# Designed miniproteins, single chains, part 3

Each design is a single chain, and the fold is of that chain. pLDDT is the mean over its residues in the fold that is shown.

## One batch from the design tools (miniprotein)

Design m76
Fold by ESMFold2-Fast:
Structure m76 (fold): chain A 62 residues (1-62)
Amino acid sequence: MLSEEESSKLSHQQKIQLVGQQMLAMAEAVDRVLEGGDPDEERAELKRRIDQLYADAGAKAR
């Protein structure tokens, strides 16, 4: 997760990019569940990907 301070350092464009990447990751996870994937494993994978996206964005903002 980004802190409020880290979030405020991101440009509007960077915030849009993060939302887009998060939505894509969610869509891919849903597709895998619909194809017979384990919902719990896909949820854990999605959380890992989102956490990584936000960590990378936070590091770039520092």
Scores: mean pLDDT 73

Design m77
Fold by ESMFold2-Fast:
Structure m77 (fold): chain A 51 residues (1-51)
Amino acid sequence: MERIEEMARKLATGELTTEEGREVLASLPSEEDRLRLVKLVAEYLEKIEKE
């Protein structure tokens, strides 16, 4: 879980490229984990927008 949160933050901040993000999603073992990553990215993007 911790790793997924870190990956989501890096994707939201641009530390990871879109291609790297796609590879992370493809490597996740379950659809539940993929959905969690997407939700966390959205949450971090909202936080960044708020400053």
Scores: mean pLDDT 74

Design m78
Fold by ESMFold2-Fast:
Structure m78 (fold): chain A 73 residues (1-73)
Amino acid sequence: MDVETEVALYLIQAAVAKLAGDYETAANWYHKAAEVLRAAGSPEAPEFYRMAADAYEKAGNTEKAEQYRALAA
């Protein structure tokens, strides 16, 4: 599967999780997207780490939110 298709599928899963109120699961899908982009050398990976951080914050997981913001810096 190409990177763009894989990332798009992960974003759909994250959106479904957010609609269900499951922000921890949404954060995990953003994390997977960021890792795929990082492995491909894409400069977009930090944006997806920020998305994961925001999702962890909404889930009430401040420690992971801070960790993922650091990964995005």
Scores: mean pLDDT 85

Design m79
Fold by ESMFold2-Fast:
Structure m79 (fold): chain A 72 residues (1-72)
Amino acid sequence: MKKYVIYVKTDKPIDVAEVERVVAEHGGRLLGIEKVGDYYKITVELPEPSRLPALVKALEKLGYKVLGITAA
């Protein structure tokens, strides 16, 4: 598995259970969520980088605006 940090912005607190479910649906594992100012750092492990675009779209569908992604 490869580790990624996904930076998201939302006007409401992140629902941890919702994010964990979506990450698991894409074959990944949620490692942590950290609030930093007006955005969140979501740290995940994915089996392959090819899973990342689908996970991003799923998070955006939930109302989380993806600001950027880094490999960790």
Scores: mean pLDDT 82

Design m80
Fold by ESMFold2-Fast:
Structure m80 (fold): chain A 58 residues (1-58)
Amino acid sequence: MSPREKFLKRLEERRPELEAEVAKILADPSLSPMEKAIAQFRALADTVAEVWKEVQAE
């Protein structure tokens, strides 16, 4: 399996966890729309970085 296929498969596996984190961010009434956008980007970036580390460690 190519690194790309492993990455996409692991990323899809993390999708429910990412969706839960995004839902939590969107439900926070103290955050502005821009802050919510930034928080969503950070959550995605962290998930992508973690998955890539796992694939590279194999």
Scores: mean pLDDT 80

Design m81
Fold by ESMFold2-Fast:
Structure m81 (fold): chain A 83 residues (1-83)
Amino acid sequence: LRREAEELLRRAEEHYQKAVEALKKGDLEAARKHGEEAVRLLLEAARLYEEAGDLESAEAARRAAERAREEMEKAIAEVEKKL
């Protein structure tokens, strides 16, 4: 569970980086898809941490998901306004 959650955190980071690169290229569709997947993986990691009894790591992962969602939504909206 803990190692599985860590693997999901790494995959979430990869998708978040792909979303950021897509934003730099103006590819809003790719940015949304990768951003959504990053948030989904962070929430799944939080669930696995909670099942493992690691409530602190579960809370941190949920906070990371909330932050990633807000930052991606804001960044996408700003790029969309410029188009």
Scores: mean pLDDT 84

Design m82
Fold by ESMFold2-Fast:
Structure m82 (fold): chain A 70 residues (1-70)
Amino acid sequence: PVTPEELVELLKEFNLPELSPEEVRERILERERELGLPETGLLDLELLEAIKEEHPGLVGEELLKEILGL
């Protein structure tokens, strides 16, 4: 699974708005709650597949923005 700290580095790579690891974790937990998934605070395979199923065709930057609500 991808950690909040690793997602912060991906945000920097894509020149997206700066979030702290804590803010990233809270956004992941909110997505997990919305989708009825276990609240892990991590971008695991189940969360990633659920978001891809909702938004087929999103990849890279656009997928990351959707996951984090940017």
Scores: mean pLDDT 82

Design m83
Fold by ESMFold2-Fast:
Structure m83 (fold): chain A 118 residues (1-118)
Amino acid sequence: MERLTKEEAQEAADFIRRHAPDIVREVAEELGLTDEQREKVLEAVNHIADALRETGGDPAAAAERAIPLLKEMSPEVRDAVLTALGRLAVKLQEEGRDKMAGWVAEVAARIADALYGG
């Protein structure tokens, strides 16, 4: 995957933070999560947005920052985070933000590999 520019990383982080509350609520309702679990999913997604901004659009470094937090979470919360990231990537693609969508998908894939690939 191509790295985002610093400007694209900022825009992607802002997009994630803006749309995450609605997407996380929808995912939590579909997966039968509690309000407490929903808040943990939102915190994890926002942490990934912060990692995007801090790493300047490096998906490997962003995933490395998210993995320790997700390892401490329940399987239900982990699955919800990955589902929310997938929906955020689709929404970015629908808005013509293909590079940012690819970045979010790559972070999700790296997180999934680290959690389930061992």
Scores: mean pLDDT 84

Design m84
Fold by ESMFold2-Fast:
Formats: C-alpha cells, sequence, structure tokens
Structure m84 (fold): chain A 86 residues (1-86)
C-alpha cells in the first residue's frame, strides 16, 4: 500500500526534523518522495504493509502526534495521515 503523510503549520525546526526522519526511511529501503511548500511538508511512501506504515509513521512523526490535530483516511490501498502542527 501507499502511505501519504501531510504536515501543516510547521516551524523551520519541525520541518528539518521531519526531513531527517524521511531520510531515515529512505535509508531503511522505503520508496520515499518528499514535497515541501512553505510550512507544509508531504511525504509519500510506496509499497508498505498497513502495520509497518503505521509503525514508521509513529517513528517519523512521534513528536508531531503529541497534542496535535491528526486526520487519518484510508482509501483503497492508500493511507493518508494529515497533521496540523500550527
Amino acid sequence: MTLVLTFKGLTEEQKQELLKEAEELRERGYDVKVEVEGDTLTITIGNVSVEEAIGRVLEAIGLGLDGYDVEVKIEGDTLTITVNLG
């Protein structure tokens, strides 16, 4: 399945941290695409299991999930998680 992670309202520090976590996912062998626009960052990860995708999301955005607005949607083979950090 495909995992899409969208982070909104990022500070520069939060953006840098998420970019590092995206690089760690690439280093672990995931097919990772990153798009940055202003304070919004989108990470797309291909060909993952649901359990593995959720685990990697928690690794990559553990700090971002604590107290932030999080939306989760599953549609077909795509899991989309949107986090508002502003």
Scores: mean pLDDT 73

Design m85
Fold by ESMFold2-Fast:
Structure m85 (fold): chain A 92 residues (1-92)
Amino acid sequence: GPKAEEGGREAARRIEDRGGRGTAEVEGDRLTLRGENASVGAALGAIGGATEAELLGGRGRVSVEGDTVTVTLEGLSDEQAARAGRSVGRGG
C-alpha cells in the first residue's frame, strides 16, 4: 500500500545517497527493494530489514549478486512493510 511505497522510496534514496542505484516496487503485500552498485553496508541493511520483517511475523529474503542487493519483504501490513523497508535503507 501507500506507506510501503513511501518507505521503499526512502530506502532507495538512501542507496542513491551512497552512490548506488535504488529501486522499490510494491505488489500486493510484497515490497521488493533493489540496490545496484551497492556497498557491504547496503547488504547489512538488507539483512536488518529482512530480520525486522520476520520479527513482525512476515517474511524477509535477501539476495546478493555481484554489486546488486535485493530484499523481498512479504506478509506484512502496509505500515510494517514501510518500517522494515526503512531499516534496509539504514545499512552501512
Scores: mean pLDDT 78

Design m86
Fold by ESMFold2-Fast:
Parts: sequence; C-alpha cells; structure tokens
Structure m86 (fold): chain A 100 residues (1-100)
Amino acid sequence: SARREALAERIRELARRMAELVRRATGDEETAQAILDLTDEFLAALEAGDRHTAALKLVSLAMYGMAAAVELDLLGKEEEAEEVRRLTLELLRAGEELLS
C-alpha cells in the first residue's frame, strides 16, 4: 500500500531527526544509535508479519525518546527536549497506524 510505504518513510525520517537531535544536543551516540536500530527492528518486524515484536520495539523506541527528552531537560535544553517529545509522539502515532 502506498499509504503504508509513506508511513514507513515518515517513521524513518522522524527517527533520523530524533537521533541527530539527541546526538548533537547530548553527545549520547549510544541512545541515538538505539533509536535508529529500534526503528529498523520495528519496520523489519512489521515486514515479517510479527506484530507482537513490532509493538515491543515501538514501546522501546518511545522509552528511548522519552529518556533522551529527560536528559535534555536536565542539561537545561528545554526547547530540544520538547522537540524530542514531539518527534517521539509523531513517530508513535505513525507506528500505531502501521500496527492497525
């Protein structure tokens, strides 16, 4: 489906933006890489028809995004923290639509 392909690309774009922001603002390359890896694992699980694994990967991705936002708040980077929270919410919304 063209809509499913568009949602998958949107998820990849949102994840790349989150990872770059986290890496640039915190220097935490491990968290940035985890966001990218979990996104790839989520999409791979969906392609394989493993909806249960996909849902678990989406939850893990949300946890990493929220943890990064908390770290940014602690660093006094409230604007970047809010942007990471927004990107995480948009990614969750797109992921939920793909799981439906």
Scores: mean pLDDT 90

Design m87
Fold by ESMFold2-Fast:
Structure m87 (fold): chain A 63 residues (1-63)
Amino acid sequence: MTDEELQQIKDQMEAELLRAGFPADVAQRIADLGAQALRADAEGDLETARKLVGEILDLARKA
C-alpha cells in the first residue's frame, strides 16, 4: 500500500465519519487509527491491527 493510497483511504474514512455526525477531532483520530490498522494488517502485524481497532471502537463509543 502506497502512502498516497493510504492518505486517500484516510480522507474517505474521515469524510464518512463526519457525515455520520462524529465531531471533527474524533473523525480525524478514528481515520488516522484506521489507516494505521490497514498498514499493520498489510504488513502482517495482526496484533497491532487488532489493538488499533479496539482503540477505534472505544473512541466511537465515547462520541
Scores: mean pLDDT 81

Design m88
Fold by ESMFold2-Fast:
Structure m88 (fold): chain A 86 residues (1-86)
Amino acid sequence: DYYGKGAQAFLEGNYEEAVEYFDKYIEENPNDPNMADAYYLRGLALFELGKYEEAIKDLEKALELDPNFEGAKKLLEEAKEKLKEK
């Protein structure tokens, strides 16, 4: 499945491939109860690629879906700090 493939690509450091798989998962499963996790993991991969603005959008979406998502809150703060380092 695309979620598993995205997670595997992320673990291997293939962040661009991870983003591609999570894009497909989100497109095919828009009403999945684990959608917050998918947005978070795509946001993580985007963060690793230095795409902080895109990561922020995904992390905000993850928090919209799960307001208690501590990992998404922490990474969102880190991504915002990265944008201030310019």
Scores: mean pLDDT 83

Design m89
Fold by ESMFold2-Fast:
Structure m89 (fold): chain A 61 residues (1-61)
Amino acid sequence: SSKEEKVKKALEELEKKAEGASEEVLNQIRQAREALEKKDYEKAGKYLAEAYLLLQEENDA
């Protein structure tokens, strides 16, 4: 898949997994979506990675 398709799929999966997540996780997801809309796939990927890390920390706490 293209980088765009990979980012879109990751965002969709993360949005589903983040149901009921903290505002910090939701904020990173929102920023990733905004970056994707601006075609900034590098920035979108960074926000998605941060959201995954925060969500993992919340689940491991």
Scores: mean pLDDT 80

Design m90
Fold by ESMFold2-Fast:
Structure m90 (fold): chain A 97 residues (1-97)
Amino acid sequence: PSESEIEAEIYLALARMYISLARSMLEKGEDPQTVLELVEKALEQIEEALRLGAKGEEVREAVEEARELVRRAREAGADEERVEELEERARELLEEA
């Protein structure tokens, strides 16, 4: 694997870490705005992974998990404008995956 491939794998791992943390926070009944902040961080890591050439099922899976968390945060009372912004970012990332 190239250096870029290894770097992309690290970004995808970081994205999954943020997704796992967001899910844990949501399950504990923490502030849904905090959940959205963690999802935003996850999407930023996915964007970097895609820039470095990451594609396929692993990327799509991470984006779909992030989308599920955005939907659940919305149900928990998260800010609608923030929800719509993150849903749009996730949609764009899925098109690139």
Scores: mean pLDDT 86

Design m91
Fold by ESMFold2-Fast:
Structure m91 (fold): chain A 60 residues (1-60)
Amino acid sequence: MEEEEKKKIKERIREELLKAGLSEEQADTMVELLFRHNEFPSEEQIEQLIKVAKGMAEIK
């Protein structure tokens, strides 16, 4: 299993979600859900997740 690569990708996605305005807990939850449904999310899936996260952070 490519745990090393997954950690790097998760950390980068988490950082992007935090920049979008999510809390650390929300960012962790979103990353966990993304990887739960897909072993390695595509760039499009990551981009969509960030868009959704940005919207959620604004609405709360």
Scores: mean pLDDT 73

Design m92
Fold by ESMFold2-Fast:
Structure m92 (fold): chain A 96 residues (1-96)
Amino acid sequence: DRELINLITALLLSVIAVEFGLEKKLPKEEILADIESAIELARKLGEKTGLKEEAEEVIKLLEEAKKAVEEGDYEKALELAKKAAEKAKELARKAL
C-alpha cells in the first residue's frame, strides 16, 4: 500500500527533523512546525490503520515535547522527541 508507506515514511522523517532541530537548536518556530507536522501524520496513520492507541501515545509525547519547546526546555523536549521516535517506529512496524 503506497499511501501507507508514504505516511510511515513522512512520520519517521518528521520525527527525525524534530530531533535534528532540537540538537542543532534551530529556530523555535521551525521546531514547532515540525512537531505539528509529526502530530498530524501520526493521527492520519492511526486513523488509516486503526492503531489509534499506538498513534495516541506518539501524539501525547509530541504534544509534551511541544510544551517543553515553548517553555525553552530543549533538553526535556529532546528526551520526549526521542521517546516519540521509538513509539513511532513501533507504530510503523505494527502498521506493516
Scores: mean pLDDT 88

Design m94
Fold by ESMFold2-Fast:
Structure m94 (fold): chain A 67 residues (1-67)
Amino acid sequence: MEKAKKLIEEAKKAGKEGDSEKTYKLMKEAAKIAAEEARKEGASDDSVESMYREMLKQAEELAKKTK
């Protein structure tokens, strides 16, 4: 979880720099790591899938906002 949050913060920083590709890439990586960590911590498949989809949606929104 913490590692994924750090990547999200780096993605926001890249977004402020105008790098939409880097922003999206970092957000996708964060979503992947968060999903893997949730599975290892005993989260249900349904919960992990829901979280992953929500994070991907946020990644797409953030990348669009970056231009």
Scores: mean pLDDT 74

Design m95
Fold by ESMFold2-Fast:
Structure m95 (fold): chain A 59 residues (1-59)
Amino acid sequence: SKKEEIEKMKKDIKETLKIQGLKLDEETIEKFAEKLVNAKTVDEVQEIVAELIDLIYKQ
């Protein structure tokens, strides 16, 4: 289900943040997980990932 896909994506984002010693609020993580799961094209995924990386590395 989409809920399971979103939960898996949230876990992957949280794991990446933990490796880098970084933290994002739960609402931001959920928002990006939902955006990634709902992305329909490779270009959309790349743009969303770029936004997430920029937000992560500006902490």
Scores: mean pLDDT 79

Design m96
Fold by ESMFold2-Fast:
Structure m96 (fold): chain A 89 residues (1-89)
Amino acid sequence: MWYEGVIKEVVDDNTIVIELDEPLDRDFYSGESVFVYAEGFKEPILGFVGKDAFVGERLLTITFDSSNPDVKKLKEGMKVKVSESRRSG
């Protein structure tokens, strides 16, 4: 499933807050893996839920591996899509 939103805040070098277009229809728990597709990016960035978020909330905090150079390109106001990361195997 895809959640569409906008980067509301860049908290630090590896953490963003996304304001979702629609309220969450499920709970997200810290440590859950997600893919973030940013507007203008060719490939998704693997991230992790940085703070528990519950049904009806519109803010989702995502933490990235700070070694990924694409994380440094994320800016407030960018449109993003978030999807659950599937482990293969």
Scores: mean pLDDT 79

Design m97
Fold by ESMFold2-Fast:
Structure m97 (fold): chain A 77 residues (1-77)
Amino acid sequence: GPLLSRSEAASLSVAAMLRAVGAKIDYELGQITKEEAEKIFEEAINYLKEVASRADPDTAKEIEEMLKKLEKFKKEF
């Protein structure tokens, strides 16, 4: 598949993280259902995995740290 530049991988991974964190906050504030929040979280996790697979090894390691944080937050739903 096409490889991402460091700046592309960083921008895409940050966007995915913000989407996931936003969904958790919206759920905690009662704005969305648990099912909706979990779906957004799963989509963000899957997207981050795709970005990591297309990133350089150093950037991929940073994204793997983001993934570990999201997996931990997901267990709190």
Scores: mean pLDDT 84

Design m98
Fold by ESMFold2-Fast:
Structure m98 (fold): chain A 69 residues (1-69)
Amino acid sequence: SMAEEEKKREITLLGSVELAKALEEGLEDEEELKKLAEELIEKARKAPPLPEEERKELEAKYKELVAKG
């Protein structure tokens, strides 16, 4: 259960950060954003668990994105 919860958190962090980057870089097409989000979620699901350092970096980036808007 805990491993699944951690993986869901990692997927959320990865997807949110990358999607926000795409938006900031000018990707405005809703269908392309949705497709990108789905691809990122699938890649994150199949990837091994993130190292603790990378997870901390993603948490920091996510916190920064939330603070921005």
Scores: mean pLDDT 71

Design m99
Fold by ESMFold2-Fast:
Structure m99 (fold): chain A 69 residues (1-69)
Amino acid sequence: SLQEEMDLGVGEVSVAVTYVTGLKAAERGDIESAKESIRELEKLKERYPQLKKLVDERIKELEEKIKKA
């Protein structure tokens, strides 16, 4: 339904904002803030199970950035 599509869209935006925030933190060497973004992504995965694959990919990307920082 349109309502379900709109709710999913809000979830996608939330994932994108959280991911970018964590990415910028990792690039600055702010590992603690980057890990905080990973925890927020895990909560978004619980809230939006349809986005699990997207969230898992974003968490993996942040974990790789943290390893290189």
Scores: mean pLDDT 85

Design m100
Fold by ESMFold2-Fast:
Structure m100 (fold): chain A 61 residues (1-61)
Amino acid sequence: GEELLERAKRLEAAGDAAFAQGDYETAIRLYEKAVELASKVDPELAEAIQRKLEEVRKAKE
């Protein structure tokens, strides 16, 4: 529900901040948690966060 969506968005924002700082491991973990929550309530948001997760993984390589 609404609480899960709010938590997913907060985790996405935290992941964005970690990615901006070059903390790829933290960004990956935060985005994974965000995708898990978002997939239960907003599949489109989950897909958007999953794309960010793939970008971080590519940047780490």
Scores: mean pLDDT 85

Design m101
Fold by ESMFold2-Fast:
Structure m101 (fold): chain A 77 residues (1-77)
Amino acid sequence: SVEEELERLLRELKELLEEAIKALREGDKEKAQEYIKKATEVLREAAELARRHGLEERFAELMKPVFEWYKAQLEKL
């Protein structure tokens, strides 16, 4: 389903952001930038999918914990 695809994309987004944070902690700026670029592309795809199918509220609900987690990780760097 479209909802399952949205959940898959947001899971992929989180995994890419985790790899970016790991690269930043290891001092690999180039690798971190590559993961952030990929994460941005997945985020845009997920947002477009949600908009196309009237799932913007669900997208926001799923994104909130990912964003809060990512912000917390950046503050610990």
Scores: mean pLDDT 88

Design m102
Fold by ESMFold2-Fast:
Parts: structure tokens; C-alpha cells; sequence
Structure m102 (fold): chain A 78 residues (1-78)
């Protein structure tokens, strides 16, 4: 099922929090935000935008193989 606008905005908020932690050098905080974003994408597995956001988040943490898999998942759902 596709996520609501409210859930998409929550995902964007989690992404901004992740970026904030990375800018502060808080890798642990960034990874906690990543885990919450992953849970949200798993809750709405048919939402391409959530998989794309998750891919971008993994890419920002240098997890390039996982990022590629999530981008491919998002493309498959388009």
C-alpha cells in the first residue's frame, strides 16, 4: 500500500535528522535515523518514494551496495 502524505513527510523528517547527525559527526545517531527510515519503508513496501529515500540514506552513510538494491526496488515499483 502507498504511504500517506503524512508518512512521506515523516520519512523526509527522518532523512533531515540523519543528515543533521552526519553534519555533527554523529554516525551512531545517523544510523538510528536510518533504522527508523528502513522500518517505515518496510511498512509501505509498495511505495517507490520511500525506497528511493532509503537508498539515498544508505548512500549518504557509504552503504553503496544496499543503496543500489533500494534504488532498484524503487525503479521496479515505478
Amino acid sequence: MEASLEDVLRAVGLMLRLIGHLLDGDLEGAEKSLEELKKLAEKYPDDADLWKLLGMAYELLGKLEEAKEYFEKAKELE
Scores: mean pLDDT 81

Design m103
Fold by ESMFold2-Fast:
Structure m103 (fold): chain A 70 residues (1-70)
Amino acid sequence: SEAEELEARGLELARQALEALQAGDVERAVELYREALELAIRAAELRGDLELAAEARAALPALLERVRAL
């Protein structure tokens, strides 16, 4: 399904974000992690989990700041 494809892409982007962090490229890691989370939110919306999607969108800026602080 489209939701499963988005989740798979999001996991791959999250893995790339970790690799970027390990290489010291914090800005690229934040961008990749943001994209991964946005794909996960979209997958939740497609599955009808609108409450989770809305809560995740609201939490996104704080999560990205936490990654930047690493």
Scores: mean pLDDT 83

Design m104
Fold by ESMFold2-Fast:
Structure m104 (fold): chain A 89 residues (1-89)
Amino acid sequence: MAPVAGATLSPADLRALADKFRELADKVEAGEISEEEAARAAAAFARELAERTGAVAALELADAIEAQGDVSAETLRAMAARLEAVAAA
């Protein structure tokens, strides 16, 4: 894994992204939104975070979600757990 010399996501930013992904996962499981709508919302949030912070990792995450076009509740929860683990380190 290559080190990135640019702006990084703060623990607060990582937790905000994790919280957003859990919110979207809950909405998918409740049938309030589709997996495609969740993917769009997750990508939009990550892209806004990238624009605000300059963090390339957030932009890459947004691009990956958009390329997939959908995200299951299980995948969103797994991503949120990894983001929380990074924030706690």
Scores: mean pLDDT 80

Design m105
Fold by ESMFold2-Fast:
Structure m105 (fold): chain A 91 residues (1-91)
Amino acid sequence: MEEVKERIRELIYEITDLVKARKPLDELNKKWQELNRLIKEAGLSDEEVREIAEEVLKEDPYNVEAGVLLFLLDMDRGIERALERNKKARE
């Protein structure tokens, strides 16, 4: 698990480097897909992924990609909660 968490950290930094180098969207998408695949294969929970992204932000507070990852996790949770709330309010 430590090796997988380290690889996820590496991928976040690799994506940051690609963005700064203005690489094509297909190359960025490939790295994001690699990150998502690694998370899925390792069976990491959303909370474990959040912890990794928070550790990256602790090391580099200006890491946009780690911030985006946290935002996406929070957005998915927010959408799920909003849908459940709307369902209860309507029916």
Scores: mean pLDDT 73

Design m106
Fold by ESMFold2-Fast:
Structure m106 (fold): chain A 83 residues (1-83)
Amino acid sequence: SKEEILKKVRELLDKAVEIAGKHDPELAEQVRVLGEKLIKAVENGNYETGAKIAEYIASLFKQAGIDEAAKVAEEVRKLLKEA
């Protein structure tokens, strides 16, 4: 269901922001803002937009060398692509 997807997406985004915050607090705050836009897109049933935002978030973490957070963001992207 959409509610189960939203719950899982929120949990994964919170985890990614927490991991990133230990390495780069400024990037973590930027991703928090992007995550809110992703959640809003999913709430509106726009899974394609949500997946694109998750892909962008993953690329930001990868560029910063925070591979653990990038993997979590990629999990969000996969969930939204399969929705």
Scores: mean pLDDT 88

Design m107
Fold by ESMFold2-Fast:
Structure m107 (fold): chain A 69 residues (1-69)
Amino acid sequence: MENLKKGRELRKQGKLEEAVKYYEESIKKDPNNALAYAELGLVYRELGETEKAKEWFQKAADLANAGVE
């Protein structure tokens, strides 16, 4: 949770590239954290990286769907 929280704080400050690093660390620590994938998608969208944003949102959706039967 610490890396995800720090990523959100940095995103609020407009430090999008730094936020990416913390979200990536959150995913590395917990690869099943669908929320971290979704937050990465949001940051890439704000950076104008539309294709990367879609890729991360897709990963978040895949993880969320795996938990819904």
Scores: mean pLDDT 79

Design m108
Fold by ESMFold2-Fast:
Structure m108 (fold): chain A 82 residues (1-82)
Amino acid sequence: MAEEYRRKGEEALAAGDLRTAAEYYAKAGEIYAQQGKYEEAEKMYKRAVLLYQEVGDDAAAEAVAKKARELLAPKREELSPS
């Protein structure tokens, strides 16, 4: 499923539909994160954020970035115990 949304995002991007591409990449990122594929999820979310920023939808870009932080939190170690 995540690979299907990634492909749809690539097709939308090729068609010049940046907003639809961003939506599909965000969905792919969510599914990859749910599967524990955090590296792929991060790549998808970054693409979605950049595409939303390119179309001037800063609110959508921020919402996706927030969701990425929440779903990828187990991967992040900002408060190092060492």
Scores: mean pLDDT 78

Design m109
Fold by ESMFold2-Fast:
Structure m109 (fold): chain A 100 residues (1-100)
Amino acid sequence: SLKDEILQELQSIIEALKRFRETGNLTPEEKKAVDEFIKLLEEFLERMRTASPEEVRRIAEEFQKKADEIIKKLKNESVRDILEGAARYAVALARRYVEA
């Protein structure tokens, strides 16, 4: 289904971030922030799987707020940009999921 395709796209973001964590030449503090962000995305994906359209909107808002809190701790602009991009794409996928 289109909803399953969107959930697979979210999983692809998670896998891409896991690779970035391994290959991105990150500091221990940056790795910790990426790990926290990956966990947040995994929780977001699982919540999306069973959520109603109204719940998806609330889940996306909660996700964005928590993502912003993780990202604000980062000093490295490149790492910040990658996580901000991932957060924006995840929220856009949630909007598409409601419409699917």
Scores: mean pLDDT 87

Design m110
Fold by ESMFold2-Fast:
Structure m110 (fold): chain A 66 residues (1-66)
Amino acid sequence: SREELIEEIAKLTGLSREQAEKVLEGAIELLKEFSEEIAKQFLVKFGGLTEEQAEKVVELAKKLLA
């Protein structure tokens, strides 16, 4: 579920639940409008995530879109 993915992102990144929700929403929009590579780069540069964290967030967002 969406709530489970938000909790997983919060745990993975150390962000609050509110920040994790915004990160997930941002990843979903970037995946819809651009590409997986752009979404990952944006999350690293502007989301404050590591490359590994951004990669995991993108995979979780892809599960929600499937």
Scores: mean pLDDT 82

Design m111
Fold by ESMFold2-Fast:
Order: structure tokens, then sequence, then C-alpha cells
Structure m111 (fold): chain A 64 residues (1-64)
């Protein structure tokens, strides 16, 4: 659904912004940016399940 796709995209963007605010290491920031780009790619392809998995992984990296 377009609503679910938008929600996941907004969450991915929020994670990236939080990483910058928390001043995480350059290594962690690069990893989060890569995961956010992967999530955006899956969302563009309509693969909501893979997008969810990648967004969840990005959040875990942020919280480590």
Amino acid sequence: SSEERQRLLDEARRIAKEAVKKNVSEEKLDEIHLLVQEAAGYLAEGDLEKAREVVEEARKVLEE
C-alpha cells in the first residue's frame, strides 16, 4: 500500500536524522546511510517485506 510505503520511507529518514543528531561514529553513520538507501531501493521495487527488514536493521545499528 502507498500508506505503508510512505510510513517505512519516513521511518528510514527518521533513523538517518537521529544518527546525525546522536553524533554516531563515521563508520556507524556510513552503515546506517547504506541501509537507508537499501530500504529506499526495496520500497521503489514494491518489496515492503525486505524494506521492513532493512529499516529494522538500521534501527538496531543506531541503538548499538
Scores: mean pLDDT 84

